# Designed miniproteins, single chains: the designs that were tried, part 19

Each design is a single chain, and the fold is of that chain. pLDDT is the mean over its residues in the fold that is shown.

## One batch from the design tools (miniprotein)

Design m634
Fold by ESMFold2-Fast:
Structure m634 (fold): chain A 80 residues (1-80)
Amino acid sequence: SRQAEAAAQRAALDAADPDRSEERVRVTRFTAEALRRIGEIIDMKLAGAPEEEIERKAEELRRWVREQLEEEERRREEEE
């Protein structure tokens, strides 16, 4: 079945490198969310949204990226 094949493939990937799998998932989620937010800003520009509204969304994206980087830095430095 497709579920059994998918489960076997995931198990094989996890067995190969579980630490790398977790890091890859985190990086993938960050990248996907960043691209989604960038796409939202582009869509707003194409729809003719006010410049102030677009700038607000751009600032929210910049702040979110900074917060994500600061959280990663804190995790790295506080791990003893």
Scores: mean pLDDT 72

Design m635
Fold by ESMFold2-Fast:
Structure m635 (fold): chain A 100 residues (1-100)
Amino acid sequence: SMKEEERKRFLELVELTKTEEGEEKAEEALAVIKEKLAEAGLDGEKALKELLERLAEEVIELAEELGLEELKKEFEENKEFAAKVGLVALAEARRRAEEA
């Protein structure tokens, strides 16, 4: 039942990512990441690419862990969408941490 609740929340997050609200959250998270990378003096373009690739991989692994095989395939075929789901997840996690 815990795995079913995690699956439901993940699917809700994926659907949110397809909405205008999700797009805005992804863009906001991306802007924050870019700002932090610049403040750290990192090669922002390279560091951002590596971070987005890692986010996509983590989202794909989570879909596999939750038994969402069709969604895993969709993410493997569209890694930009997988990374975007990851960005929305980060935005939601930050909101919960700041409002807790």
Scores: mean pLDDT 83

Design m636
Fold by ESMFold2-Fast:
Structure m636 (fold): chain A 70 residues (1-70)
Amino acid sequence: SSQLEKELVLKQVVKGLLLMGRTANLIIIERSAHNPVMAARYQADVAATEEQIAAVAAEIQRLEDELKRS
């Protein structure tokens, strides 16, 4: 349906933003090789973002399955 298609697009945008945030944090980690405390903090942020990406990916799969049944 049109509503499910709009929700799917919005979830895909959210996933894209999370992937960009993860990439930014990975760059900071690479640039923080001489500061293990800073690197550890950004590694924790990467781990949290990866959990959010997995959750959004599961929501996208649910919406795709609903569209296939429509």
Scores: mean pLDDT 87

Design m637
Fold by ESMFold2-Fast:
Structure m637 (fold): chain A 91 residues (1-91)
Amino acid sequence: MLEEVKEEARRILERAYRHALSHTESVERKMAILAALEEGLLRLERAESPAEVLEAAIETLEEMLRVVEDPEAREFLEREIRELRERLEEL
C-alpha cells in the first residue's frame, strides 16, 4: 500500500513538473520548478504513511504553483492539489 501510494505520487509530481515546465519560459522559474520537484521527491521517499505521502505531494505542487505564472499551468496545478487534498481528507 505505502509503496503504491508513493509510486502514484511520484507519477503525479513528474506529470505536474512536465506540464509546468512546458508552460514556463523563464530559466530562473524552470530551475525553481526543478528544485521543487527534487525536494518533493526526497520528502516523498521519507514519508512513512499514506497521509505523509499525500502531504508531501501537496507541498511540492504548492511550491511549483508559487513559481508558475501561466494561467493554464496554474489551473492544472490547482486541480491536482484539490484532488490530493480530497484524498487526504478521506483517509
Scores: mean pLDDT 87

Design m638
Fold by ESMFold2-Fast:
Structure m638 (fold): chain A 96 residues (1-96)
Amino acid sequence: MNTLTITYTFTGVSFDDAARAANELYSAAKAYAEKTTKVLSASLEVYEDPELSAEARAAGKGDTYVATLTIETEDESTKAKLFKTPIPQTLEGEEK
């Protein structure tokens, strides 16, 4: 059993834009995992981080939204493959 957690940070965009980009990344990561192993569960949460938003606003960058993608798989090898495979980037400010 393996739990993969990926966090993306979106700065200077609307919540709707961040949620759209996060959902596209989530769909790509889940599809990739399903090709290589059995996915036990998958979830995506998108929220505003008030501390990061305060720092971004102070820098003139606007609000910051954090997307947390969690995928649980039976095979630990899927974690290494997901981190090595580029996930499509659809929005500026995505974390590496």
Scores: mean pLDDT 68

Design m639
Fold by ESMFold2-Fast:
Structure m639 (fold): chain A 80 residues (1-80)
Amino acid sequence: DAEALAAATDELENAGKDLEKGDAEAAATNLKNALNLAKTAGVSPTAIDNLEKALNNLTRGDDVAAGSNLGIAYSTVSSS
């Protein structure tokens, strides 16, 4: 689903911007939306795994690990 894939990419872009601003709560909301949209779009298990890791690290307060996993997820989702 191209629409769900585009929406997931937009949510990931917004999550990255929120992390840059230090807004972990907004980033978590955008990551949850991206994860649901990515699952709907049928992206690779690797992309889903990295999105789940990004969200989990963010909820644990590990913004650096979350940012790293978000970058990998963005690359894999965008290449779908």
Scores: mean pLDDT 80

Design m640
Fold by ESMFold2-Fast:
Structure m640 (fold): chain A 85 residues (1-85)
Amino acid sequence: MKAAEEAERKKKIEEAKKLLLEVSELVRAGKVDEATELVNKYLGADAREIADVALEDLSEEVREKLELLKEALEELKKEKEEEAK
């Protein structure tokens, strides 16, 4: 029964998009530290360490969350580009 797993995945992508929007608003307000803490809480790891660590050294859950953030970021970029057109 993969339909339930796909629904959960879509829900996780929506949560990742909301997180990125909050991070964007915090960065715009100059609250970079709060933005970093939100990302760290979502990933369950320090984002600074993740940037320097090979994907193989990351847990499977952290890698999946990073992929969700990447997909959400690409969707947000497309939305902004369409707005700017």
Scores: mean pLDDT 70

Design m641
Fold by ESMFold2-Fast:
Structure m641 (fold): chain A 86 residues (1-86)
Amino acid sequence: DLGEEISRRTAELMEERGLSQAELAERLGVSETVVRQLLAGDVLVFAALPEEKRQRIAEELGLRVEDIDEAVREEIRELLLRGIER
């Protein structure tokens, strides 16, 4: 779903522009850990980022920040609904 699209678009951006994970992190103003999470399709990384950085990443990937924010809310809801026994 959107996580797979984020993963694919992040990899394509790196390949098209010849960027390493470190160089993409610098370009987006985030850590290399964030870039690794984007490549993994982990939309929850956006929950830890301020709105300005979420918007920048969305623009660079050609996505709408509203779609990313909705995917984050959905994933958080699923995690909460799965519950933990302790």
Scores: mean pLDDT 81

Design m642
Fold by ESMFold2-Fast:
Structure m642 (fold): chain A 83 residues (1-83)
Amino acid sequence: SAIDKILEAQRRIAEAARAMKLPHALSDEEIAARLAALRERLESEATEEELREMAEKVERAIEELKRAQKEGPSEAIELVLKA
């Protein structure tokens, strides 16, 4: 589903922050709690069309993050901080 894609992308962004060893990277418990809260909001507040658009945007962001991480540039850190 679109919600599952959004949550998976957000999890990958958070995991990327941990992999880069950022000073305030979220713990596994913090990631799980934030993803659970996001799921509740998306299920209650977002329309199916909004969810589809968000899923497409976060999938593109993940592809860009993977590219940036492979090259080791500051863009990967900036993408994580913006999220």
Scores: mean pLDDT 69

Design m643
Fold by ESMFold2-Fast:
Structure m643 (fold): chain A 102 residues (1-102)
Amino acid sequence: AAPRLTPEQQALVDAARAGVEEAVKEYSKKYGVKLEIVRFDARPVGPDRLLLRVEIKTEKGAVGSAAVLLDVRTMTPEQAREAGRDAARKSVEEALKKEKAL
């Protein structure tokens, strides 16, 4: 189980997760491939930062990963959602490069 998050931290994590899920659906359609979120992990790394780790797997088993820091003090949920989208994009691109599909 993940460590207990504050309500503010949880709001950013929920927004980032939504961004990851949206981007995975978008890129799955864009590249014509099936993609699975195999890791979504958000951990406090000090009082004002969350480390978000994302891993996305292709049907052939290639895994791409990305990490992003969310700033709890300044970041809005919309910005966290965009950070989640960017992490998902990087993870997808890495997985597809390993498959030699990019």
Scores: mean pLDDT 84

Design m644
Fold by ESMFold2-Fast:
Structure m644 (fold): chain A 75 residues (1-75)
Amino acid sequence: MEEELELEVRLALYVILATITMKALDKGIKFSKEEIERQIKLLEEGIDIANRLGDSETAEFLKEAQEKLKKELEK
């Protein structure tokens, strides 16, 4: 249960990160290439945790956020 709770807490933090990042990008806030790359890596970890917990909806949300960041990086 402790391990599961730790994963749930980590997943919640990744969801918060993704939500804030997407909102910031939609408002035209610019991130450095380094920040974008770091966030892509963090979201990759979040997707893995969501899949491990069987939370497909959260995994899809995090994938969408990661895709938007990758698109921003390619500019």
Scores: mean pLDDT 81

Design m645
Fold by ESMFold2-Fast:
Structure m645 (fold): chain A 92 residues (1-92)
Amino acid sequence: GIIKVPKKIESLEPINLVHEAYLLNDGSVKATAELLGVSPKHVKFLLDKYVEVTGLPVVDLQELEEIRALPEEEREKRRQEVKQKLVEYFSK
């Protein structure tokens, strides 16, 4: 289903979940948007908020390489878990 992204995000939870989804999709905004059922613009908005509120880069190459080292089955499981958590967050 399509996730409705609010214009103002006050919680770190959805921001952290979108960042994890982004890394699980090899740093692809388009693939992350397709996974989560949102527009690429909404993904970029939440990633910009991740940088703004954490002071961390959108991509840490070390973290991305660690995720890429996971078996594909484990990465796919994490993608589905992140998607489910975001659906639950925006559905309450």
Scores: mean pLDDT 75

Design m646
Fold by ESMFold2-Fast:
Structure m646 (fold): chain A 100 residues (1-100)
Amino acid sequence: SEKETQLKNIDKAIEELKPKADAGDPLARLQLTILELFKGIIENKPKDEILKVLEQGRAIAKELGDEAFIKAFDEMIKLVEENKLTPEKLVKLIREARKA
């Protein structure tokens, strides 16, 4: 299925980023967190698990001083609490943060 193909692609990207993240690259850690968010949403993980990943991403963005990503994670947290975070909204928020 398309969903299974998407998950396989995400898992491959996670495997490729793990060595850099483990070496302490904060951009790789941020990208890993974003991929874990996409995977969690596609797998319909519980709200509490999604919020935990979002809080981790926010903390990494704060360490980086990336105000655009801090704002994006704040909006994603709000959307999760309101049961309104969709894959489409996640993609939009990440794209806007990357352009800032």
Scores: mean pLDDT 85

Design m647
Fold by ESMFold2-Fast:
Structure m647 (fold): chain A 79 residues (1-79)
Amino acid sequence: MEEILAALSPEARKLVLEMMEAIRAGDMEKALELAKEFVRSMEPEAAAEGLEITLSEEELAEQVVAQLKAALEVEEALA
């Protein structure tokens, strides 16, 4: 994930960081809204990487939030 963040544009990295802050604050609704914006900006790349047209924007956003939440929980457990 660090490598992916380093490869992202500054705008995409900002959205990921804002989602992480929202998740830490327990504001899952805000995190999901930010994830939808992120998914929309990354939509062509996500489709090309095999996430397929099968998943809706909402499902992709929920998956992104779930993955970031899991990563944050691991970081908290290691702290």
Scores: mean pLDDT 67

Design m648
Fold by ESMFold2-Fast:
Structure m648 (fold): chain A 106 residues (1-106)
Amino acid sequence: MLSIIQQMVKRFAEQVAKSKDKEEAEKYASKIVGIVNMMLSLMKTDKTPKEEVEKEAVEMVKIILDILKDVHPELTKKAMEAIVEIAGSYDKEVAKKIEEVVKKEL
């Protein structure tokens, strides 16, 4: 299941990178944030161990950063800020781990 979600995140990140229209890029960036939120919600419902949640969230963030940080730096920063806030609503420790990865890569 999680590998499929990581593939979806990668596909939408590639769509953002290919978008020459700013409005279209912002639309796909919003879809990526929505997918991350959906995964965190599902993992909380399934009572997934925190360590596994942290690992999957970090992997998704790395995929997004690798594809988008150099192509759309401003959109990437906004998407990362939104993802950190969403993660914080589920677990402050997960949010802190994501923030550390973002800070190191940006």
Scores: mean pLDDT 79

Design m649
Fold by ESMFold2-Fast:
Structure m649 (fold): chain A 73 residues (1-73)
Amino acid sequence: SADLAQGLAYLAQAKALAADPSASVEDIAKVGQKGADLFARVARTGTPEQRQLALQGIGELEALAGAKARAAA
C-alpha cells in the first residue's frame, strides 16, 4: 500500500527529527500527525498484515509524543 509506505516514511522522519536537537517541536508534531493520519487510513482499508503494521506505527508515534510530553514537564 502506498499509504502504508508513506506512513512508515513519516514515522522514520519523526524519529529522526526527535533525535535532532535543531528540529522544532512543531515540525516533529506535524510530521508525526501526517504519519498517524496515513496509518489510520491503512487500519481501516488495508489487509490484516498492513493493519497490524499501521497500528504498530501509531503506537511508536504515541511513544514519541509521550517522550516529548515528559521532556516538557
Scores: mean pLDDT 80

Design m650
Fold by ESMFold2-Fast:
Structure m650 (fold): chain A 110 residues (1-110)
Amino acid sequence: SSALEEALALLAELNALGARSPTFAVVARVSATMLAALLRHEAYELLPLWIEMARTALALAEAGASAAEVLDLVIERLEELKAQHPEHKALLDEIIAAVEGLRAEAEAAA
């Protein structure tokens, strides 16, 4: 799908940026983690929302936010999505748990 092609292209761009900055590396890692979960569960209808979230996380990092602040925003947006899409609760709970793990790693590294 066009959304999948856009998502994969965006992830490639995030990975390239991640090689240049620890905060962008966190954006790339959280984006890759979420996309991998969406693809495993064939939740292709959530790809446009993933693209929006990944772009928002990148914009926050570009504005000088810490890795922890980026991850906190991602968790907040995932909780909002879980409220809007209760049919995807199990998938979103899995993603939230993975992102909370990344948040704990970012806090320990600070």
Scores: mean pLDDT 86

Design m651
Fold by ESMFold2-Fast:
Structure m651 (fold): chain A 79 residues (1-79)
Amino acid sequence: SYKEALEGFNSLPKEIQERIIETARELIDAGELPDDATEEDLAKALEERLGIKLPEGIGEVVELSSLLGMWYIRRAVGL
């Protein structure tokens, strides 16, 4: 579940958590993710960029965080 995925993410070292989030934001800023990026799209892009396999459901947690960031960027650029 999303709650289990979030707990899994929170069990990771802080440095790894930050790297995942920053990498997701980098992908969005570079335009490597579509505007309607799904959890699956984000997870695949992150795994490719980081060169590691992500735990199941981590994409859901990261997608929510990244979509909030992307929403902010889209709104700012849309001015």
Scores: mean pLDDT 63

Design m652
Fold by ESMFold2-Fast:
Structure m652 (fold): chain A 66 residues (1-66)
Amino acid sequence: MTVAELVEAGARHYQEGQRALAAGDRAAALRHYELAIEHFTAAAKQGSAFAAEEAAAVRARLDEVR
């Protein structure tokens, strides 16, 4: 995957996690946040500072929801 593809996948999973949380499905929200972190972390390892910041933000959100 390119950095752009990884960032897009991470953002998509974060949005799905937010929707799941709004629907009361905490387990689905946590799973989507984990997938978002995975994709943003992969993009960050390829040199995206933006993706590193996004991974940290999603991680903080996941820790709040636990």
Scores: mean pLDDT 87

Design m653
Fold by ESMFold2-Fast:
Structure m653 (fold): chain A 68 residues (1-68)
Amino acid sequence: SGGLEAVELLFEAAEEGKEVTIKFSDGSEVKAVPKSIEEAIGLLLKAIGESKEYATVTVGDKSAVVET
């Protein structure tokens, strides 16, 4: 149950060279600029796999919540 909105934000980041911030429920965060949609999807899968409750994906002024 990952959000389609998160996938769309990651696609936008890969296409426009924007920074993605993935923030976990414990307050830890990871930042990356994906070079491809494949790399962006890898970040999403990592967030889903390592999250115990949820992760928030942020690109610019837009954010989406991903749950496992």
Scores: mean pLDDT 75

Design m654
Fold by ESMFold2-Fast:
Parts: sequence; C-alpha cells; structure tokens
Structure m654 (fold): chain A 76 residues (1-76)
Amino acid sequence: SGEERRAIAEAAYLTFAIAGGLLRSREEGERYRQRALEEGRRNPVGRELFEEGVRLSDDVLRTHIYATTLRNRYSG
C-alpha cells in the first residue's frame, strides 16, 4: 500500500538523519544506515519512495555536517 511504501521511505530518511546527527558514534551510525539501505533495496514494495527517502536523508546528512563544521570553526 501507499502507507507501507511511505513508511519504508521514512525509515530510510530517519536512519540517515540519525547517522548524520551522531557525532559520538559515526561508525555505528554508518553500519545502521547501510543495513537500512540493504533492507530497502531488497524490498520490491516502495523502492521509489525508499530511494527518495535515502536522497532526503543524504541531504540532511550533508546539511548537518556543514552546519556543525561552521559552528565548530567559529565557536572554538
């Protein structure tokens, strides 16, 4: 259903966002992210929405890293 496909995409998005936000555990966040990507790629239902969720998550990760880098540069 559409709800199921959206849930898969949202899970991918949240997983990436968590990985991007985890400054204390980058390695664990990356492993969790990779697992979510594998699960989504394996699931034929919602592949398009899952791919979109991954893209949105990647954007969040980039934005978080950039903002954190600027903050640390000018706050120290």
Scores: mean pLDDT 53

Design m655
Fold by ESMFold2-Fast:
Structure m655 (fold): chain A 69 residues (1-69)
Amino acid sequence: SLSPEMEKALKWAEAYGFEVEVLGEGKVKLRDKITGKEFIAESPEELIDALAEALGLHPAVRQRLRAEF
């Protein structure tokens, strides 16, 4: 099962237009519905970093998001 932090990050990703697939062993696959870009995250931190990069977020905003998750 996924951690509460990972579940929270996935709900945030879905709200911003990403498809989510749980691969097992705590790994998740995300697909941007607009660009079709896919990535795999193995931790909440990797998920937040990948989302911030995909959305073009400023490094300061990414650091703030990591503090929430």
Scores: mean pLDDT 76

Design m656
Fold by ESMFold2-Fast:
Parts: sequence; structure tokens; C-alpha cells
Structure m656 (fold): chain A 88 residues (1-88)
Amino acid sequence: MEADEHVERAEKALEQGKYDEALRHVIEALRIDPKNVKAWEVLTRLVLEHADDKEFLQKVINELERLKKEYPEDTSLDEMIEALKSKL
């Protein structure tokens, strides 16, 4: 329930160009439920819209690395972190 509310807020922030706010809500959704498909879809859209923005991608990596400390066995976090680092 709370994870889906953060996903909805992230989608609205993304549509409004509020990318830092969108990232914050996506990370909160993943912190509540790291397997939330919609949260991963919004995160993927954020990454694709910022493919050439190394500063934003580094911010995403830093947030995912913090989240990985709470879910060390979640391979999806590792895969996204590695993919983002390959773009830097």
C-alpha cells in the first residue's frame, strides 16, 4: 500500500520534470518493497531520460548502494548499479 503511494508520487514528479523528487519517491518505494515492478519501471524511465547526465546517474547509484545495505541479497539492485556504473 505505502510503496504504491510512493510509486504514484514518483510518476507524477517525473511527469512534472521534478527528477530529484521522483528519485526520492522511487527509492522509498523500493525500500518498502524492493520487488515492486512499478517502482523499477519508474526508476528505468528516470535513468533513460538522464542517460547523458553523469551527475544524476551518480546520485541514482549512491541511493541504490544505500538501499543495497538494507537488502544485500537483492540481485536486481546489483544489476542496476553495475549497468549505471558502465555509463559513467
Scores: mean pLDDT 82

Design m657
Fold by ESMFold2-Fast:
Structure m657 (fold): chain A 64 residues (1-64)
Amino acid sequence: APPVLPPVDLDTTKVSSAAAQQIADSLKIIEGVSDKKAEEVKKALEGASYRDAVKYINKLLKEL
């Protein structure tokens, strides 16, 4: 049986390098962002809190 975990803390849970890469790749495919911009997104998201990552993505999508 899976362990019963408390809800993920959006302020303290960090985005993994793999998750940041997947988000950057998705933005390249879906939104057509440049390779250079995708690299910047990956670096900004890697090690960021989930709350900060969501804010960053929402701001980025609003600018696209």
Scores: mean pLDDT 73

Design m658
Fold by ESMFold2-Fast:
Structure m658 (fold): chain A 100 residues (1-100)
Amino acid sequence: SREEILERMRELLREIEELYEQVKKTEDEEEKKKLIDKMIELVKEMGRLANQLEGMKGTIISMLLIAAAVDLELAKRLNNLELLERGVELVRHAVELLEE
């Protein structure tokens, strides 16, 4: 159901936000990349859940999650915290849109 998808997406967002806080505290570049890879995998799981949503809202949520995954991958490659922050914000927007 839509409610079950929403609850799972909220759980995944919490995990992503916890990983993001760990990235900000980590000085080891290889550990940062591993944490970002975990964030990307969680965003991909959210994308699979979004594919179960009906209508235009599901399509928009999927697009936001694709954009988030791209920003996280670029953040990992460029060691860029602003892109990491933007990726997390796109995930938050996707969940907020689903709550409407």
Scores: mean pLDDT 89

Design m659
Fold by ESMFold2-Fast:
Structure m659 (fold): chain A 100 residues (1-100)
Amino acid sequence: SKKEELGKLLLELAEVFKEMLEKLAKAKTKEEKVAVVREAFERVKEILEKILPLLDKETQEKLLELARQAEAKIEAGDVEGALEALRELGGLVKEAYDSL
């Protein structure tokens, strides 16, 4: 079912965020923190490509906007802004899962 597929992808997304936060706790410089978030974001994009076809168009558009915001914050070196956008992205995926 769509819910089972989305549930598996949501767990993969949660693991990426967990690993990212663990690596951020060990990062000493702003450049290291940006690199950690950038690496996590590449993995988030791969998972998101699999999530998007399971969701309605309105939710797809909101997720893509949050992904663009995260990318822009990463390119600006804004770690906190990138984390906020990624948290909102993860929350929206969970909300979509709970609605199925």
Scores: mean pLDDT 90

Design m660
Fold by ESMFold2-Fast:
Structure m660 (fold): chain A 99 residues (1-99)
Amino acid sequence: MKTPLEILREGVREIASLLKELIEKAKGDPEAQAFVRDLVDLLQKIIDALSAGDVEKAIEYMKELIEKVREYLPHMTPEQREIAEKLIKVLEETIEKVK
């Protein structure tokens, strides 16, 4: 059985990959670029919490990331929305696996 920290680290790798895809699809869209920057800042907070061994805080930041992505979905292009929906799914599945 994987530890909570191992599960969260695997989730973070998938999240980082999807955020890189979203960054590419946000090129030429300043509002989308600003939004994605906020998501990258939240990912860094998740990484910092995991480095401190704070699983609960990492989960809180992951939930905040889900909320921000959901709020911005109506403003996304179809390609951005597809990546964002995958990002939400990975976040939700990662949270579910740790408890």
Scores: mean pLDDT 85

Design m661
Fold by ESMFold2-Fast:
Structure m661 (fold): chain A 55 residues (1-55)
Amino acid sequence: SLEELVAEARRALEGASRDERLKIVIQFSKRAMDAGYTFEEIAAAVRELAAAWAA
């Protein structure tokens, strides 16, 4: 599910360097697109991930 992909990305981001964070988000977006999620759903999930980094 999209929620599972977001959870995986969040776990990866917890240990990531600055350079790896961008790669993780790009990889998440590709996987979600390949799974058939809409642009709007992917954009909302990316905003959620970005908010988590601001902690």
Scores: mean pLDDT 78

Design m662
Fold by ESMFold2-Fast:
Structure m662 (fold): chain A 71 residues (1-71)
Amino acid sequence: MSLRELLRLYLFDPSRLSPEQRAVLDELFAHMRANPERYISLRELSRLSVEELAARLELPPALTARLRKIV
């Protein structure tokens, strides 16, 4: 599943996500809330690869690895 589709489902239809997909996205959004100065629009986020997203949001390597696993 693409990062774009995962983000769409998380925001609009989270019941369609697996428990692991939801857990990873909960952690991603918690990281974004903790770092509001690094926020970008959801439209822009949906166009980025996992590696580009990790760079833009300064994601922890462990979270980036888990995100790559669910995409």
Scores: mean pLDDT 79

Design m663
Fold by ESMFold2-Fast:
Structure m663 (fold): chain A 57 residues (1-57)
Amino acid sequence: SDAEKTARAAVEAAEAGDVAAALAGLHEVGQLLNIKVPLPGASASPAELAALARELE
């Protein structure tokens, strides 16, 4: 599904250290699944963002 592809891209962005791309991907996954994703602030660690994206994959 598009949500699974977007979640995978968010994991890859987070693992690469691209926090902005990871946050954008997590927001998009939330919209695609019609759920509220508890997005951390801009200071979130790449590891935290990758873990959150994997839960949505």
Scores: mean pLDDT 75

Design m664
Fold by ESMFold2-Fast:
Structure m664 (fold): chain A 62 residues (1-62)
Amino acid sequence: SDADRLAQLRAQDAQYTQLLVNGEQVDPDTQATLERAVDIVDGIERERLERIRKELAEKLKK
């Protein structure tokens, strides 16, 4: 279901964020923004959400 898929995406994002926190300092506001984006875009495709996540990760490297 869409709910199950969204839950998997959120879990994956949480794991990715945890990796960044362990290796680099991640702004909590950025983490909150990603979580909010997942909630707002409940209908968005996984590939599109992953692209957004990668864009946020790139900003964190700066």
Scores: mean pLDDT 60

Design m665
Fold by ESMFold2-Fast:
Structure m665 (fold): chain A 85 residues (1-85)
Amino acid sequence: MREEELEEAREELRRLVEEGRIEPELAERLLEALEKTLEDPRYAPEVVRLGHLAYLMSEEGLPREEAEERVREAEKRNEELKALA
């Protein structure tokens, strides 16, 4: 199973693109990462990263450049926390 969840994600991302909340390229990349994750769970970090970016743009209304900066800051913070653990 998961084709149904992938279709739901595809529909939601398509709607966000139609509303101008995210860029079509970002939606395509996120869908590609989701499809790859169904075959190989090692792609999950890319899904998390792209999903966070899409969330910041669609729900928080951030421009892509600022959303990308926030995602990079979160990634850097996670690496710093791993180094402290």
Scores: mean pLDDT 75

Design m666
Fold by ESMFold2-Fast:
Structure m666 (fold): chain A 105 residues (1-105)
Amino acid sequence: DLLERVLAAIDAAAAGAPASELEALLAAVEDEALRATVGAVAAARAYVLDPSVDADEVAEQVRRDLLAAGVPEEVAERFAEAIRRRDLEGLVELAREFAREVVAR
């Protein structure tokens, strides 16, 4: 099930799984927006552990990457806002919500 794989990848990324594990979970996922969403969760998890990282700069980079992958502007901005607040839990929930919406199409 595509949705189950994407949700597993989101949860693994939030837990700090290595890139090789995330890529294995995403091997059958061709949707660039879903792949970028998992990448955004992985990036957010990495910066939450480093207080020297500028949250605004990370948020802007993630927003740009999501838009480039075809994520709608409204959704990309919600991800950026969660990053600016250092709200990893909220970002993970946004990622799950977006994945469910995309797969339901």
Scores: mean pLDDT 81

Design m667
Fold by ESMFold2-Fast:
Structure m667 (fold): chain A 101 residues (1-101)
Amino acid sequence: SEMEREKELLEKLRKEIKTNALKLAKEILENAESKALILTAKILEAVAKGASEEEIKKLVEELLKELGAKEEEIKEIFEKYGLEEIIEWAYSGALGHIERL
């Protein structure tokens, strides 16, 4: 089923984030001129290095603001979605961008 396929892909992405976050961050920093992509790379680097939840949240807030989100919308995103899910979205988006370069 489509739901089982999506769950397997998410589990694979979680493993890849943990294993390849530093490599992906470096590749983005070498190729990206966009502030949003640079912030995404900083989030991935912070996660890979075991930075505090507060530091990672601050980087995510800066990314969401760069993408045009208001402070109230950022609060709602953190209340609705876990930090891990937001990081998975950032990793997926960054990987897709590099594959199109």
Scores: mean pLDDT 70

Design m668
Fold by ESMFold2-Fast:
Structure m668 (fold): chain A 71 residues (1-71)
Amino acid sequence: DAIKKALELGDPGVIALIRGYLELQGFSEEEIERLLEDPEEVARLIEERAETDGLARKIIELAEEILEELK
């Protein structure tokens, strides 16, 4: 799960994308900060939404691409 690994590494690009996505989904700033403290929960949430939401799928793809660049 690229989302969890990218968040655990503290990648600012992936964090910014996830923040923006959660804001668009109606999460409050406090809820977003709480979620970002639990990378596993964030990864699960985005992965579940990727089944129906193309933006969530794109976030996963970008996280995978970033992780490849960090090798």
Scores: mean pLDDT 78

